# Ledger of designs, part 2: designed miniproteins, single chains

Each design is a single chain, and the fold is of that chain. pLDDT is the mean over its residues in the fold that is shown.

## One batch from the design tools (miniprotein)

Design m38
Fold by ESMFold2-Fast:
Structure m38 (fold): chain A 90 residues (1-90)
Amino acid sequence: ELVRRATAAVVAGVASRLGIPDEEVQRIMELAREDPLKGVRETVELARKRGATLEEIRQAFDEEIDRLLKAGAVTPEVAEEVRRIFDEAL
């Protein structure tokens, strides 16, 4: 549950940063809570379709994970699992 919740928070932050519309953000957040890998994959796909490079997407994910970790919103263990899901989604 913590990993699912953290993944949803990360994809929301990334989607907002990369200009994905709010209605799509809500859909992918729900998907990420259900299936984190699919949620991340769909976020990457939508961002690419909107003109983001893979490098920009990777950087946005790294920055959002780091932001949540520094804010105490996720533990280091949960942050590492979200990074693993992102790496698998690429």
Scores: mean pLDDT 83

Design m40
Fold by ESMFold2-Fast:
Parts: C-alpha cells; structure tokens; sequence
Structure m40 (fold): chain A 90 residues (1-90)
C-alpha cells in the first residue's frame, strides 16, 4: 500500500545517511508484514547504493522495496541481497 511505500522510502533515506537502526525501525513500523531480516537488508542496500552511486544496485533496491510494499518479504529479501552484492562491486 501507499503507506508501506512511504515508510520504505523514508527508511531508505535514513539508511543512506548511515542511520541503519532508525531505517530498520521505520520500515518495520510501516510494513508490518516485513521481517527484521528483510528490513535490515533493504537498509543495508540503501546505504551501499547511496555510498557507491550504483545505478544497477539502485534498480534492485527499487524492486526489493516494491516487493516489501506488496507483502512479499521473501522476494524483497532476495532483491535486497542482490542490490547489496552489486553495490559492493561498484
């Protein structure tokens, strides 16, 4: 839902600023269906994408956020992990 997308977007911004724990809390409050593992992976992906300016990492992060907002925590985690791997290589 729109509220979930808003929370994930706010969490991604916080994570990009290095505020990982605050980002995880923000995502979990707005996306009750998300696991802590998924929220943390999204936060870590957002931090690395912001730090490396990885366009490909950003695309996978966007897919992770979309799946999390739809309640698909498993696919969200998969795409967040791919975003992390790509951003680390940038």
Amino acid sequence: GDKAIEAITEGAVLAGEGKIEEAVETILKGVPSATEETARAIAEAAYLVAKTNSEEGGEYLGKAAGYAAKGDSEKALEYAKKAIEIAKKA
Scores: mean pLDDT 85

Design m41
Fold by ESMFold2-Fast:
Structure m41 (fold): chain A 88 residues (1-88)
Amino acid sequence: ELEKKKKEALEGLERALEELDRAEELAKALAPEKAEEIEKLVEEAKKVIEEGKKKIAEAKSVEELEKIMKETMAEVTALMKEVAELVA
């Protein structure tokens, strides 16, 4: 159970990293004058995901893994909301 959920979580975060690259390209195309601010927010979101991947790999219970995923995704969502506000 735990190992299967860890694998699924890590695969999900890897896909999220790829999605962040695409979101950055799109956001910069929509608001090129804000490219530096967009880059900064996306870079922070990537750092949050990489830290989350490390924590998930070391998680000792399903409850711990679920907490890490929730916290990681909440931080990423908040940063991407700021990116959306820049291009609105």
Scores: mean pLDDT 85

Design m42
Fold by ESMFold2-Fast:
Structure m42 (fold): chain A 70 residues (1-70)
Amino acid sequence: MVTLEQIEELLEEAEELIKKGDLEGAKEKLDEFIRAFREAVENGELTPEQIEELGKRFMELVARLKELEA
């Protein structure tokens, strides 16, 4: 089972990789996040509030990554 803590850790790892300039590593972690997040949502492991918060954080990291690639 995917836990909220594991999903949050993936976002934290992606942010750390962005800070290090490892854009390829950050993309891999964000892809892993999408997979884990989708599985947790489908299994009813996240509340609507957690889904909104995690989605917002994910989109902020994606936007930052896109700006750094420009």
Scores: mean pLDDT 82

Design m43
Fold by ESMFold2-Fast:
Structure m43 (fold): chain A 86 residues (1-86)
Amino acid sequence: SKGEAELVEQKMQVYRDELVEKLTKLGFSDEMIEEASRLVQQLLDLSKHLSPEDVNKMIAEIDKEIESGEQLIETIKRILEEVKKK
C-alpha cells in the first residue's frame, strides 16, 4: 500500500541518522561510518521493495552486529544484496 511504502522510507531515513550517531559515539572509524552510511543509503533507495517487517528485521540484524562489534559492514552488504534480488 502507499502508506506502507512511506512508512518504510521514513523509518529508514531515521535509522540512517541514528546509525551514524551510534557508530560515532562508539568510536568507529570515519571510513567505516561512511561505508555503513553509504550502504544504508542504497537500502533507502530500494525502500519501495521493502515491507515494514523487512525493515524491522534489517535494523535488528545491524544493531546486533554493532553490539558484537564484528561483522557490521559484511552484514549490511549481505542485506543489500538480498534486497537487490527482490
Scores: mean pLDDT 80

Design m44
Fold by ESMFold2-Fast:
Structure m44 (fold): chain A 106 residues (1-106)
Amino acid sequence: DAAVAVEITAAEVRGTTLTVTVKVTNTGSLTLTDIRVEVLDEEGRVLARAESAAPLAPGASLTFTLVGDVSALAPGRHRIVVFVTAVAADGTVVGAASEPVEVEVP
């Protein structure tokens, strides 16, 4: 079966720059391709995007470092979530969401 998982391993704001480190794991039995990762705020605004064309084998993981601009966000605490989508070898589209992480915008 096709399955994917995503985890935020680090998130940091420095000035107007958000840096998020994301681990994507193929938890299914089918190879995944067209892996796309988006960092979203609590309103669903896309803060950063990354993608990989490289195939991800069953049980393998891939790390993304995403860099986004938070200058448009109000100062204070924001909740970010990472969404991943990927295409399995049988054409099935799979997706997952991370646990939310709070970041402080100066």
Scores: mean pLDDT 86

Design m45
Fold by ESMFold2-Fast:
Structure m45 (fold): chain A 64 residues (1-64)
Amino acid sequence: PSEEEIEREIKESLGRIYLWLGDEFEKKGDLKEAAEWYRKAAEYFAEAGNEEEAAEAKAKAEEL
């Protein structure tokens, strides 16, 4: 695989991990921390070219 493909996959994976962290902190009622993780997830999904997941994560952060 190319370096670009590897970088995209790493960013996609980071987006998913940060989205999971956001969900976990939201479940615990730590809304400020959840919003920070959702914003990071949105950034990494956007960098990976996954605009759909990026928009969803951004919306979750803005609603907290």
Scores: mean pLDDT 85

Design m46
Fold by ESMFold2-Fast:
Structure m46 (fold): chain A 68 residues (1-68)
Amino acid sequence: SMLQEQNQKLIEEAAKKYEDLMAQIKKAESDPEKAAQLRAELDKQKALLEHAYNYKKAVEEKKAAEAA
């Protein structure tokens, strides 16, 4: 389904952004404000990934139930 494909793209994009944010936080050691902002974005990407994985699991469980 289009929603499942969009969810997979969201997972891939959020995972890449998470890694990029982690690297930026390490570089921002001398800037507490920037580090705090980057951590807020990191938490946002974590929440998106958790939501996207929960959706993927729900779709897989529904397909398994329909096969029975």
Scores: mean pLDDT 79

Design m47
Fold by ESMFold2-Fast:
Structure m47 (fold): chain A 72 residues (1-72)
Amino acid sequence: SDFEERLEEAEKLKEEGKKLLEEGNYEEAAKLFEEAKELLELLKRVAPPEFWPELEEKIKEIEKLIKEAKEK
């Protein structure tokens, strides 16, 4: 339950960050993406190893969004 709730929280942060990107608020978007990344990294630390590849892919997606927001 806690794991799924945290994943949902990270997804909400990602989606809110994407809305801010659309609005041209790049600094706030980057902050939300960084928070989503921190949540995913925390989840990886407590998750069973079989979930690490999935979490690593999600982290990479967020890293791409952070780069996009900071290079705009």
Scores: mean pLDDT 84

Design m48
Fold by ESMFold2-Fast:
Structure m48 (fold): chain A 74 residues (1-74)
Amino acid sequence: MTPEQARTALELAREVLAARSPEEVRDAVERAAPVLGAELAAAIGKTVLQHAVDRGRVSPALAAEMKAALDAVA
């Protein structure tokens, strides 16, 4: 992973953790995709969302909608 890819991955993780809607998660992944690739960007987004659910920060229902939006990107 290049330094630029590492920075983009960290920015993506922060944006996903701050996201309040499926659209915000999708926008964050779409911005990261040109640097990381769509599959890796979506995988990072899903991993961060699962972590947020495990911590009780996002409801499972909202996380499912966000993950569905990411599946449409990848």
Scores: mean pLDDT 78

Design m49
Fold by ESMFold2-Fast:
Structure m49 (fold): chain A 87 residues (1-87)
Amino acid sequence: SSAEAKEKAERTLKSILAALILTGQVKDQHLEAAAKLLGVSREEVRELVARIRQMDPEEQREELMRLFGVSEEEIREGLKLVEETTA
C-alpha cells in the first residue's frame, strides 16, 4: 500500500509537470522538481523545456509523454489539477 501510494504520487507529479510545460506555466521550483524526477540537472530541464516549447502542440504532447512516461489521459488529469490550483 505504501509503495502504491508513492508510485501514484510520483505519476501525479509527472502529469502536473508535463501540464505546466504544455501550458507555459513552468517556474524555477518546477524545474527543480522535474530535474529530480528525471535524474538530470536543472539546466538540462530548462534547455529541454525551451526545445519542447518550440515544437507544434501535438509534438509537445508526444515528447512530454515520452519524457515523463505518462499517458495522454494522465496529461489531461494534470491539466485539470493545474487549472483547479490556479482557480
Scores: mean pLDDT 81

Design m50
Fold by ESMFold2-Fast:
Structure m50 (fold): chain A 106 residues (1-106)
Amino acid sequence: SKTVVLSGKLPRELSEFKTVAWYRQRPGEAPEFVAGINLKTGETYLGEHGKGRFTISVDAMRNTVYLQIDDVQPEDSATYRVVASTSDDPLGPHDVFGEPIELVVE
């Protein structure tokens, strides 16, 4: 099995937000919540597809949000994006979006 780490950056400092989350989108599908973290409490949230394989973490000094995917599968192939909110709910609404990252699993 292979581990992949995605690094997402936001156009604004993490200190401006209360929550950050990773969303993914496959062609023709709606965006899906993957993982989130409440920056105030440290509480993490996982979507239904990814429990046990997905880990979200933050590096405030690098203004970066990471998504670690263990035992990466072809079904994990999607466009991933980090989002941030000033609310305590990582599932919405979102205030800013990072750049999209395409993951292709062989």
Scores: mean pLDDT 82

Design m51
Fold by ESMFold2-Fast:
Formats: sequence, structure tokens, C-alpha cells
Structure m51 (fold): chain A 69 residues (1-69)
Amino acid sequence: SSAEEYLEKGKELFEEGRLKEAAGYYEKAIQLDPTYAEAWENLGKVLEAMGRLEDAKKYYEKAKELKEK
């Protein structure tokens, strides 16, 4: 799906250290599929890498909620 394609592109950019661009692609994945727990988790990881720890925590909590369904 397009959401999975955006997730994979985000992961590639994250590996390259392109954190803002990675976040943008994870946000696009979430826009297409708001239940995509892995996209929320990876957005948390990129925000943590950017030092945005409070925002990262919120997205990790959202990913956990979605995985428990």
C-alpha cells in the first residue's frame, strides 16, 4: 500500500540521518492509515533522535494503544 511505501521511504531517510524528511514520510503514512502502529512508532523514534522527547513519548503511547487492539 502507499502507506507502507511511505513508511519504507521514511526508514531509508532515517538511516541516512535525514530526520525531518523521515518524519514527513512517517506523517504521510499515518495520514493514509491512522491505525498503522509501526508508522506511529517510527515517528516516535525520529522525534527522539531529534531531541523532542515529550512528542516522541506521545507517539510511542499511540503506537502501543494501536498494537493492543
Scores: mean pLDDT 86

Design m52
Fold by ESMFold2-Fast:
Structure m52 (fold): chain A 57 residues (1-57)
Amino acid sequence: MEIKEIVVEAPTAHEALQQAAEAAKKAEEDYGAKVIDTRMRTAADGRVVVTVTLAVP
């Protein structure tokens, strides 16, 4: 089992979360990945960064 992170950046929290959810769904479909954790932060320039932690079998 391998731990991977997907990092998504977008101008808004809504867009960042949408992109992160789509990437996580694709990883689940393609590799059987399971979402362990989701973290969100705002960068100094106002961009939103979402990090999704995945377990891959």
Scores: mean pLDDT 81

Design m53
Fold by ESMFold2-Fast:
Structure m53 (fold): chain A 72 residues (1-72)
Amino acid sequence: KENEEILKKAKSLAEKGIRAFLAGQYDEAIELFEQARKLLDQAKESEEVNKLKEIVDKMLERVRQAKARRDA
C-alpha cells in the first residue's frame, strides 16, 4: 500500500537523521528529517502518519536548536 511504503521510507530517513544528529552533523540531520516530513506530507492521513509527523517535527526542532546554540 502507498502509505506503508511512505511510512517505511520516512522511518528510514528519520533513523538516518537521528544518527547524523548524534554524530554532530546537524545540516545533514535537518536535510534527512525535512525529506522524511515531505514524504509524510504526501501520505494519506492516519494515526500512524500523524504520530510519525509529530516525532519528525520534534526532532527537527531539537536539531535546529542544537545548531543555533553551536553557531551562537
Scores: mean pLDDT 83

Design m54
Fold by ESMFold2-Fast:
Formats: C-alpha cells, structure tokens, sequence
Structure m54 (fold): chain A 100 residues (1-100)
C-alpha cells in the first residue's frame, strides 16, 4: 500500500525558510511522483511543486523561502506511482507551517 508522510513543519519567523520532507513507503521498486500542496481554509489545495523519487531515496523535499504570515497553513504531499497511472493517489496527513 502506497503511503506518504510529511515532516519539517513548525514555527518560523517572517523572512525565514523551512525545508519540508515527504517520505514515501509501499511503492516497491516503482519511482513515485510526489506532489506538494498547500491546503487553504475550507479545504482548497494549491499546487506547490512536484518531484520524482526513486526507491533508493524515497524522500521529496519542498524548500520554502522568504516566508510571510500569508504562507501559514497545512502543507500536504500526494504520491502516485510514476509507472502506474491507474493506481490510487496516496495523500499524507500534512505538516503545519506557522509564520510569525
């Protein structure tokens, strides 16, 4: 079963930066497309970026620079097998980013 888990969120001062990580499991030998989204109040998700991750290094990173209070929110990763577009997308639980 494909799974993705986010980490690296937390408190950061305005103008600072954070590196978020999404670690994939259950993909077997498949490369995985990991997509990052910021979840807005009300559930809308804004695409932030994507990376292919191999089984040998199943972690995608998202670097957030020059953070402002408006960048606060839940950052969620979605994972899908690159070789099998018919598999269900796995969504993570998200990591909270708070800019003060």
Amino acid sequence: QLQVQESGGGLVQAGGSLRLSATVSGAGSDDVLVSWFRQLPGGQRVFMGAALVPPSNPTATLTLNSLQSSDSGVYIAAAAPASNPLKDIAWGQGTQVTVS
Scores: mean pLDDT 82

Design m55
Fold by ESMFold2-Fast:
Order: sequence, then structure tokens, then C-alpha cells
Structure m55 (fold): chain A 64 residues (1-64)
Amino acid sequence: AAERALELADEAVRAAEAGDFERARELLRRAIEEADKIPDKSLGAAIATAAAIRFIGIEIDAEL
């Protein structure tokens, strides 16, 4: 559940660092979709926010 969203977010960051921005965007989108499946909506929102903050931290202009 929550672990899958975080794994996808990590893979998105790694793809962006490798220069594969199309894959990074797709993986980030999937991470947000997995976070939205969490029954605790507050926890899901926190995980999605954490994923977005990590992505911004790599100094890449990302459009969600």
C-alpha cells in the first residue's frame, strides 16, 4: 500500500537523475495514484506531498 507509492516516487527521482524525464513523470503520476488508494486520506496526502517535495529537491522543473 503506502510502500508502493514511496517506491514509485524513489524510482521517479532516479529516472530524473538519469535524464529520463518522461519515465520520471510517469512514475511520479503512478506514485500519486497509489497514494490516493490509501484509506486514510490524510496519510495518502502526506505521502503524495513527500513524493512531490523529493522530486522538487533534485532541481528539475517538473509539471505534474
Scores: mean pLDDT 67

Design m56
Fold by ESMFold2-Fast:
Parts: sequence; C-alpha cells; structure tokens
Structure m56 (fold): chain A 59 residues (1-59)
Amino acid sequence: ASLEEREKAAREVLSQITDPVAKEFAELAARIALLQGKSPEEVVRTIEKAVEIGKKYAA
C-alpha cells in the first residue's frame, strides 16, 4: 500500500517530463527516494529538484 502510493506519485510526475535528459535524471532520483522510504510528497519534491538540475545539462 505505502510503496504503491509512492510509486504512483512518482509515475504521475515523471509522465509530465518532456525533456529526455531531465526525465532520466528524475527517474534515477525517484528510484533512490523510493528505496529510502520517503513519503509520496518527498518523492515528488525529489523528482522536481532532479528535473531542475537535469534541465541545466540539457542541450
């Protein structure tokens, strides 16, 4: 239940990412956050931060 809620939150945010570099970086960050047992809100925040960092390295 708890893991499913976190995974669902991660998938919803990740599906909105259009930049491929930002998406791959965000997917890695999401996987780490899920493994650390972070809350759904913390997982989403981690993805948002990863997207911002990834965009800085996009061509």
Scores: mean pLDDT 76

Design m57
Fold by ESMFold2-Fast:
Structure m57 (fold): chain A 74 residues (1-74)
Amino acid sequence: SAQEAAERQRVVDIVRRLTELYLEASKLSPEEQKKLIEEFRKWVDEEAATLSPEQAALLRAVADTILANLEKFK
């Protein structure tokens, strides 16, 4: 359906944005990285709430992997 295609595209767009953030965050101070991670965890949670359970689970799993890697920088 059009909605399923739109939700799938949205997950792809969110994952792309998280990947861009990973690259940008590597250039920031540890304190700035923490703030950015907190802001994007909230954004991911808000986006996931608007998706189907299947797409929300996929988004959360991918986001958790990307953001957890950033949180290891202190």
Scores: mean pLDDT 75

Design m58
Fold by ESMFold2-Fast:
Structure m58 (fold): chain A 82 residues (1-82)
Amino acid sequence: SLLEKGREALRQGKFDEAIKYFEEAVKKENTAEAYTLLGIAYFMKGDYEKALEAVRKALELDPDNKLARQILNYVEKKIKEK
């Protein structure tokens, strides 16, 4: 699956490759999980604004998603530090 390919890319530190897989997953599946993983990939790359956008979309689809809420907290802290 696209999500598994993206996760494999994340494990290898290939953040741009992971972003491409998760963007394709979002276009095909439009799920909170796909948006959350896209947000994680942007966060790992240091693109905090795009990470914030992705995680907010995940929470629009699933407001109670614990992982998405946790990543939102990390992203907001990074944005406030700069």
Scores: mean pLDDT 86

Design m59
Fold by ESMFold2-Fast:
Structure m59 (fold): chain A 56 residues (1-56)
Amino acid sequence: RAEEEREDAVLAAERLVAEGVRDRAALTQKLREYGFNDEAIEAALAHLEARGLLAG
């Protein structure tokens, strides 16, 4: 479901940030490579921004 896909994208994005990937463009490319759709990717990036994980 769309909600489950968003949750999976958030988890994947958090793992990438933990591995040192903090650039928005790089995160977007990696999440697309993993097969997430644009809506799930944008939700994951918004979550990271809200938590300050994309801001230096």
Scores: mean pLDDT 78

Design m60
Fold by ESMFold2-Fast:
Structure m60 (fold): chain A 57 residues (1-57)
Amino acid sequence: GEVRAVRLSGFPSAEEARAAAERVAAEVRDQGGTASEIHVEELPDGTYAASLLAALP
């Protein structure tokens, strides 16, 4: 499948951002795809974002 960058933002904590990205990774794997390591970052406005690479079959 095609590799796609996934970015989720607007979370009040790093833990919530990571949890949301982990749910996306689990859904990708459940569909037979592959998900990369999750990266969490703090944005300039004090919210958090999480990103990963996903490849669906």
Scores: mean pLDDT 84

Design m61
Fold by ESMFold2-Fast:
Structure m61 (fold): chain A 91 residues (1-91)
Amino acid sequence: PLPSAEELRAAAEALLRAIREDAPPEEIAALLERFLELLRALGAPEHVLASVEGLLAYVRAHEALSPAERAQLEATVEAALAYAELLLAER
């Protein structure tokens, strides 16, 4: 079955909250993995998937994230969510 808009939004909100509340990188990585799975299931284009996969690899390679890196993560997640919501609206 396809992911619901509510499931996608819940996953994105959990991820954004973790980023904003300075959660450890391993928690952010687990939430990014879930968000990426939902984007793949919705048929997000390769460039969107590659962007999120790149963030996941970056987060996994780091023990800590700076405020600037967290802001960039937040912006990328918000952009990917906006795109995914457009895909859901087209259905």
Scores: mean pLDDT 82

Design m62
Fold by ESMFold2-Fast:
Order: C-alpha cells, then structure tokens, then sequence
Structure m62 (fold): chain A 95 residues (1-95)
C-alpha cells in the first residue's frame, strides 16, 4: 500500500501546482508580468512530472482509480502548460 499512498501524495501535489499555475497565468495576463508566465510553465512541467510518476506507481499497484485520476491530471497539466506557453508568447509579442 506504500505505492498507493505515494501515488496519492504525488497527485495531490500535482493538483496544487496546477491550481497555482492557473492563477499565475491569470495574473501574468492581467499585469503583463512575463516572469509569472515563466513560473506557471515551471509549475505545470513539475505537475506533469509528478502525475507521470503517480501513473507508474498506480500501474505497479494495480489501482485503476488512481491510474484514471493520474491520466486526467496529466491531461490537465498538458493543457495548463500549453496555456502558460501561449500567455508567455502573447506577453513577449506585446512588449
């Protein structure tokens, strides 16, 4: 059950990082602060890394529910990363 517990911890951390990244994207677009968009990219990339690690642990543990949660969070991470990169591009073109 150690793999299940670790996978849950990784998914909870990834979820927190993605929520923070989304708020940074909003603030970057509101303020024009390029550094906030760059930080959002870093947080989204870290969340993707944690989600991938959790997916591997869920597979090893045979926990289908955690696997599905990890795959959903990975998709959300990829979308958030794309949005952060678009925000960075818009801010660089506007300055």
Amino acid sequence: SEKVERARELLEEARRLLEEARELIKEALKTGDIELAEEAIRLAEEAIRLAKEAIELAKEAGDKELLEEGERLLLEGEITLGLARIALSVLKLSG
Scores: mean pLDDT 91

Design m63
Fold by ESMFold2-Fast:
Structure m63 (fold): chain A 71 residues (1-71)
Amino acid sequence: SNLADSTALSQAMKAAIDKARAILKEKGLDVNAVRVRVTPDGTVEVVAGYRFDAEGNAHKLGEPGARAAIA
């Protein structure tokens, strides 16, 4: 049912947020930068306020050229 699907989605969102916060804390970044949004197509995204490059360096979202979300 839609309720069961919603519950599973909420659990997945919580797990993704907890993981993102752990990564931010490990890197010494602002854990309060983690946000959740729902796109128009119903996809749930976790946004950490930072983009990570292939080397693991953090780039703050809102800088020119930064467009990535992590989950």
Scores: mean pLDDT 58

Design m64
Fold by ESMFold2-Fast:
Structure m64 (fold): chain A 64 residues (1-64)
Amino acid sequence: SSLEKLIEENRKAVEEVEEKIAELKAKPNPSVREQILLLLYEAVKGSSEFLIERLEKKIKELKE
């Protein structure tokens, strides 16, 4: 379904954000801007993962 495709695309976007988080964490002397970006990316990742899990659960419940 189109909804499941959107969830898959969003999961791929989360993976890309995880790569950016890993790159920022690997920096020995992150700037203030990089520290803020890391916080923002981690917040976005957490909220996106929470939303995906709830949507997938709801889809499974609707198929029963």
Scores: mean pLDDT 81

Design m65
Fold by ESMFold2-Fast:
Structure m65 (fold): chain A 64 residues (1-64)
Amino acid sequence: MEEALEKAIERIIKQVEDAYKAGGLDGLTEEQKEAIRKILENLVKNGEATFAEDGTLTTRRPAA
């Protein structure tokens, strides 16, 4: 349970870092990675976000 969440967060951090590097930046600092991790953990802990089976983060599920 917690292991799956940690892996999903690391995947999101990697995607953000790759986007930064593609834009000509050096990527994310360790402090920025920690900040992102804490934000994502808090969103999930507060029930404001969920993870799909493939690890995709969703901040609110459409209830249609």
Scores: mean pLDDT 67

Design m66
Fold by ESMFold2-Fast:
Parts: sequence; structure tokens; C-alpha cells
Structure m66 (fold): chain A 64 residues (1-64)
Amino acid sequence: SASTRLVIRHDLRKHFGATDEQFEELLEMARRGASEEELAEKLVERFGASRESALNVARGLLSL
């Protein structure tokens, strides 16, 4: 939903300093069929996120 999308975008900005552009890129990866593991790996690589927090965010992106 639009509400869930806004919450995830805000969380990414707040916790990882992600830009709206970076959020849209991750969302597009999820839409193209990227796995939870692939999204989590990209979050670790780009933002230095822990694997645990990255997996939690990846699940959120895939639920959209």
C-alpha cells in the first residue's frame, strides 16, 4: 500500500541515510524478482547495514 511504502521509505532514510532515488532502485529490484537475500546483500553493501536489519528491510520491500 502507499502508506506502507511511505513508512519503509522513511525508515530507510532514517536508519541508513538512503535517498529517495536509492529507495526506488531497491523497490525496482524487488519488482524484478530479486530475492530477500539479494536485497539484503545490496543493503549491507551500500549502507553498511547488519545482515539482520538488512533482511528485515528486504522483507518489508518484498511485501509491497
Scores: mean pLDDT 80

Design m67
Fold by ESMFold2-Fast:
Structure m67 (fold): chain A 68 residues (1-68)
Amino acid sequence: SEEAEEIVAGLIASLAGLPPEEARRVAREVLELVRAGREEEAIRLVMERAGLDEEDARLVVDAARAVA
């Protein structure tokens, strides 16, 4: 849902300082991976595209799991 994307995108933007449009794009892919049970890939995606460390990437994935 768009609401789930907004929640995850807001967290990514806050932690990584990304523009809202890019954060929303990353959030969409993270939610897709989490819904598919591919949480390890979601963590790596956040680290690679948002520049977050593993701890912050796990926080993003945990939030995505809660709203997915």
Scores: mean pLDDT 86

Design m68
Fold by ESMFold2-Fast:
Structure m68 (fold): chain A 55 residues (1-55)
Amino acid sequence: SPELDRLVGEIGDVVAEHARRAATSSPAERDRLEAESDGRINGLLDRYAAVVAKE
């Protein structure tokens, strides 16, 4: 599914951005970044599950 492929790509982009930002962040900044990235990934996973449920 093109929509599922796009969502997988978006998740990968979030993971890559997290890794880059975490490399230059303080411990407190990493904690905030992790919470932000977890929220974004969970939202994308919810959308992925919704698309799978429709197919």
Scores: mean pLDDT 85

Design m69
Fold by ESMFold2-Fast:
Structure m69 (fold): chain A 70 residues (1-70)
Amino acid sequence: KEALEEIRRLAREVLRYAASLTDPELQKKVLEKLEEIGVRYSKLIAEGKDPETVLEEFRREVEKLLAEVD
């Protein structure tokens, strides 16, 4: 329950960050990658993966994404 709320909060923060980017191409790339990550992790949760494990993997993917745009 709390892990799913944290995933939603983190996704919202990444969306906020993407919206603050002034480069439209970079913004599009971040949004597309975030959507791909979101679809993948929603599927893992639906398949019965532990939400805490999914959250840790989601955090790692988000950190990697943010490092790529920096």
Scores: mean pLDDT 75

Design m70
Fold by ESMFold2-Fast:
Structure m70 (fold): chain A 88 residues (1-88)
Amino acid sequence: SAADEAQYKLVTDNANATLSAMHEAAKKAIERGNGAAVRAAYRMAGAADVNLALSEGYLTGEEEGKKKAEEARARFDALEAEAVAEIE
């Protein structure tokens, strides 16, 4: 419906804004050697991307949305671990 599409657009816009802000925050945290800030930034970015994937599932199919959400979670968990390992 038009309402569902409007809701999806809002979620997409918010997720993209969060990803941009958290990516910049993570970069600055890495430069400063602040592992806690790196973890916080990637967790917030990952949560936004997971929520976006689940919301897309309402349009493309629940199974596809769930798979993309699991892939997003795994990707951001790996990025967090790699960045933290470089600092520690």
Scores: mean pLDDT 79

Design m71
Fold by ESMFold2-Fast:
Structure m71 (fold): chain A 72 residues (1-72)
Amino acid sequence: AAAREALTREAVRYANKIMEASDDEDLITEAVQRLAEAYREALKIPDPEKALAFVRETGERILAEVKAKVAA
């Protein structure tokens, strides 16, 4: 329960950051969908620390890509 709650919290945190980074609905939708896919993959990782790290690393990558597209 606690591990899944932490994983969900981390995913929601990155979704909020992505939504704050752009006003482009298509860009946000694509980025949030990629994050949701990462969350689903993380749920398959038996090590809670590795699952959390995966969501964090993927979330940071997606957020950086969104910010780069906004800056272009």
Scores: mean pLDDT 82

Design m72
Fold by ESMFold2-Fast:
Structure m72 (fold): chain A 68 residues (1-68)
Amino acid sequence: MLSERQKQLLLAVIGDSPKGANAEQLRAVLRSDGREPSEAEIAELLAGKEALTRADLGDAKYDESALA
């Protein structure tokens, strides 16, 4: 499960990149901090991003439908 700190990192990356966080971006951020992440750690962060995106999508559906 993602920690609150990992969720915060994902939100920051998603906010800066509308395409959303990907493995390359997450790896680059962690490497710049002097640490090389494992593939399992990257996979966990990406899985958490999907859950986060689904919640956001639910809200966007209501808002976007009013515009469409």
Scores: mean pLDDT 56

Design m73
Fold by ESMFold2-Fast:
Structure m73 (fold): chain A 65 residues (1-65)
Amino acid sequence: SERENVAKFAALSIYSIALGLSAKRVSDTKVELTSNLKDPELAKERLEKAKEYAKELGLEVAKVK
C-alpha cells in the first residue's frame, strides 16, 4: 500500500533527523541517506543505526552520502 510505504518513510525520516541525517524517498521501497556530520566515525555509526531501522521497516537503502 502506498499509504503504508509513505508512513514507513515518514518514520525513517523523523529518526534520521534525530540522528543528524536526512532521508530521501527514491522509490516505493527504497531510500537515500545523507549525513553532514563532521566526525567520520560518528557519521558511520549513525548511518549504520539509520540503515538498521530502515531494514526493520522493510525499506532498502539504495545510496549513502
Scores: mean pLDDT 83

Design m74
Fold by ESMFold2-Fast:
Structure m74 (fold): chain A 80 residues (1-80)
Amino acid sequence: KKVEEIKKRIDEIAELLASPTVDQQKLDEEIRKVAKLLAELDPEGVTEERAYRSIKAAIADGLTPEQIKELLEKAVENLK
């Protein structure tokens, strides 16, 4: 159930990043939601703040929307 919610939010992040005009506020909100869900999936291994910073760092490093989606999906499957 939580994995499906996370995958939906990952798709929303990828769609936002692929847009020619990125809504930075909405992007930040979706990143925070994914970070919270990742922390709930592995509360001993992942903090919400660390997940949020990691996702923002990947975006800042210039990864494509597809690369961000693959990175986050792989993280979810590894925590399953």
Scores: mean pLDDT 77

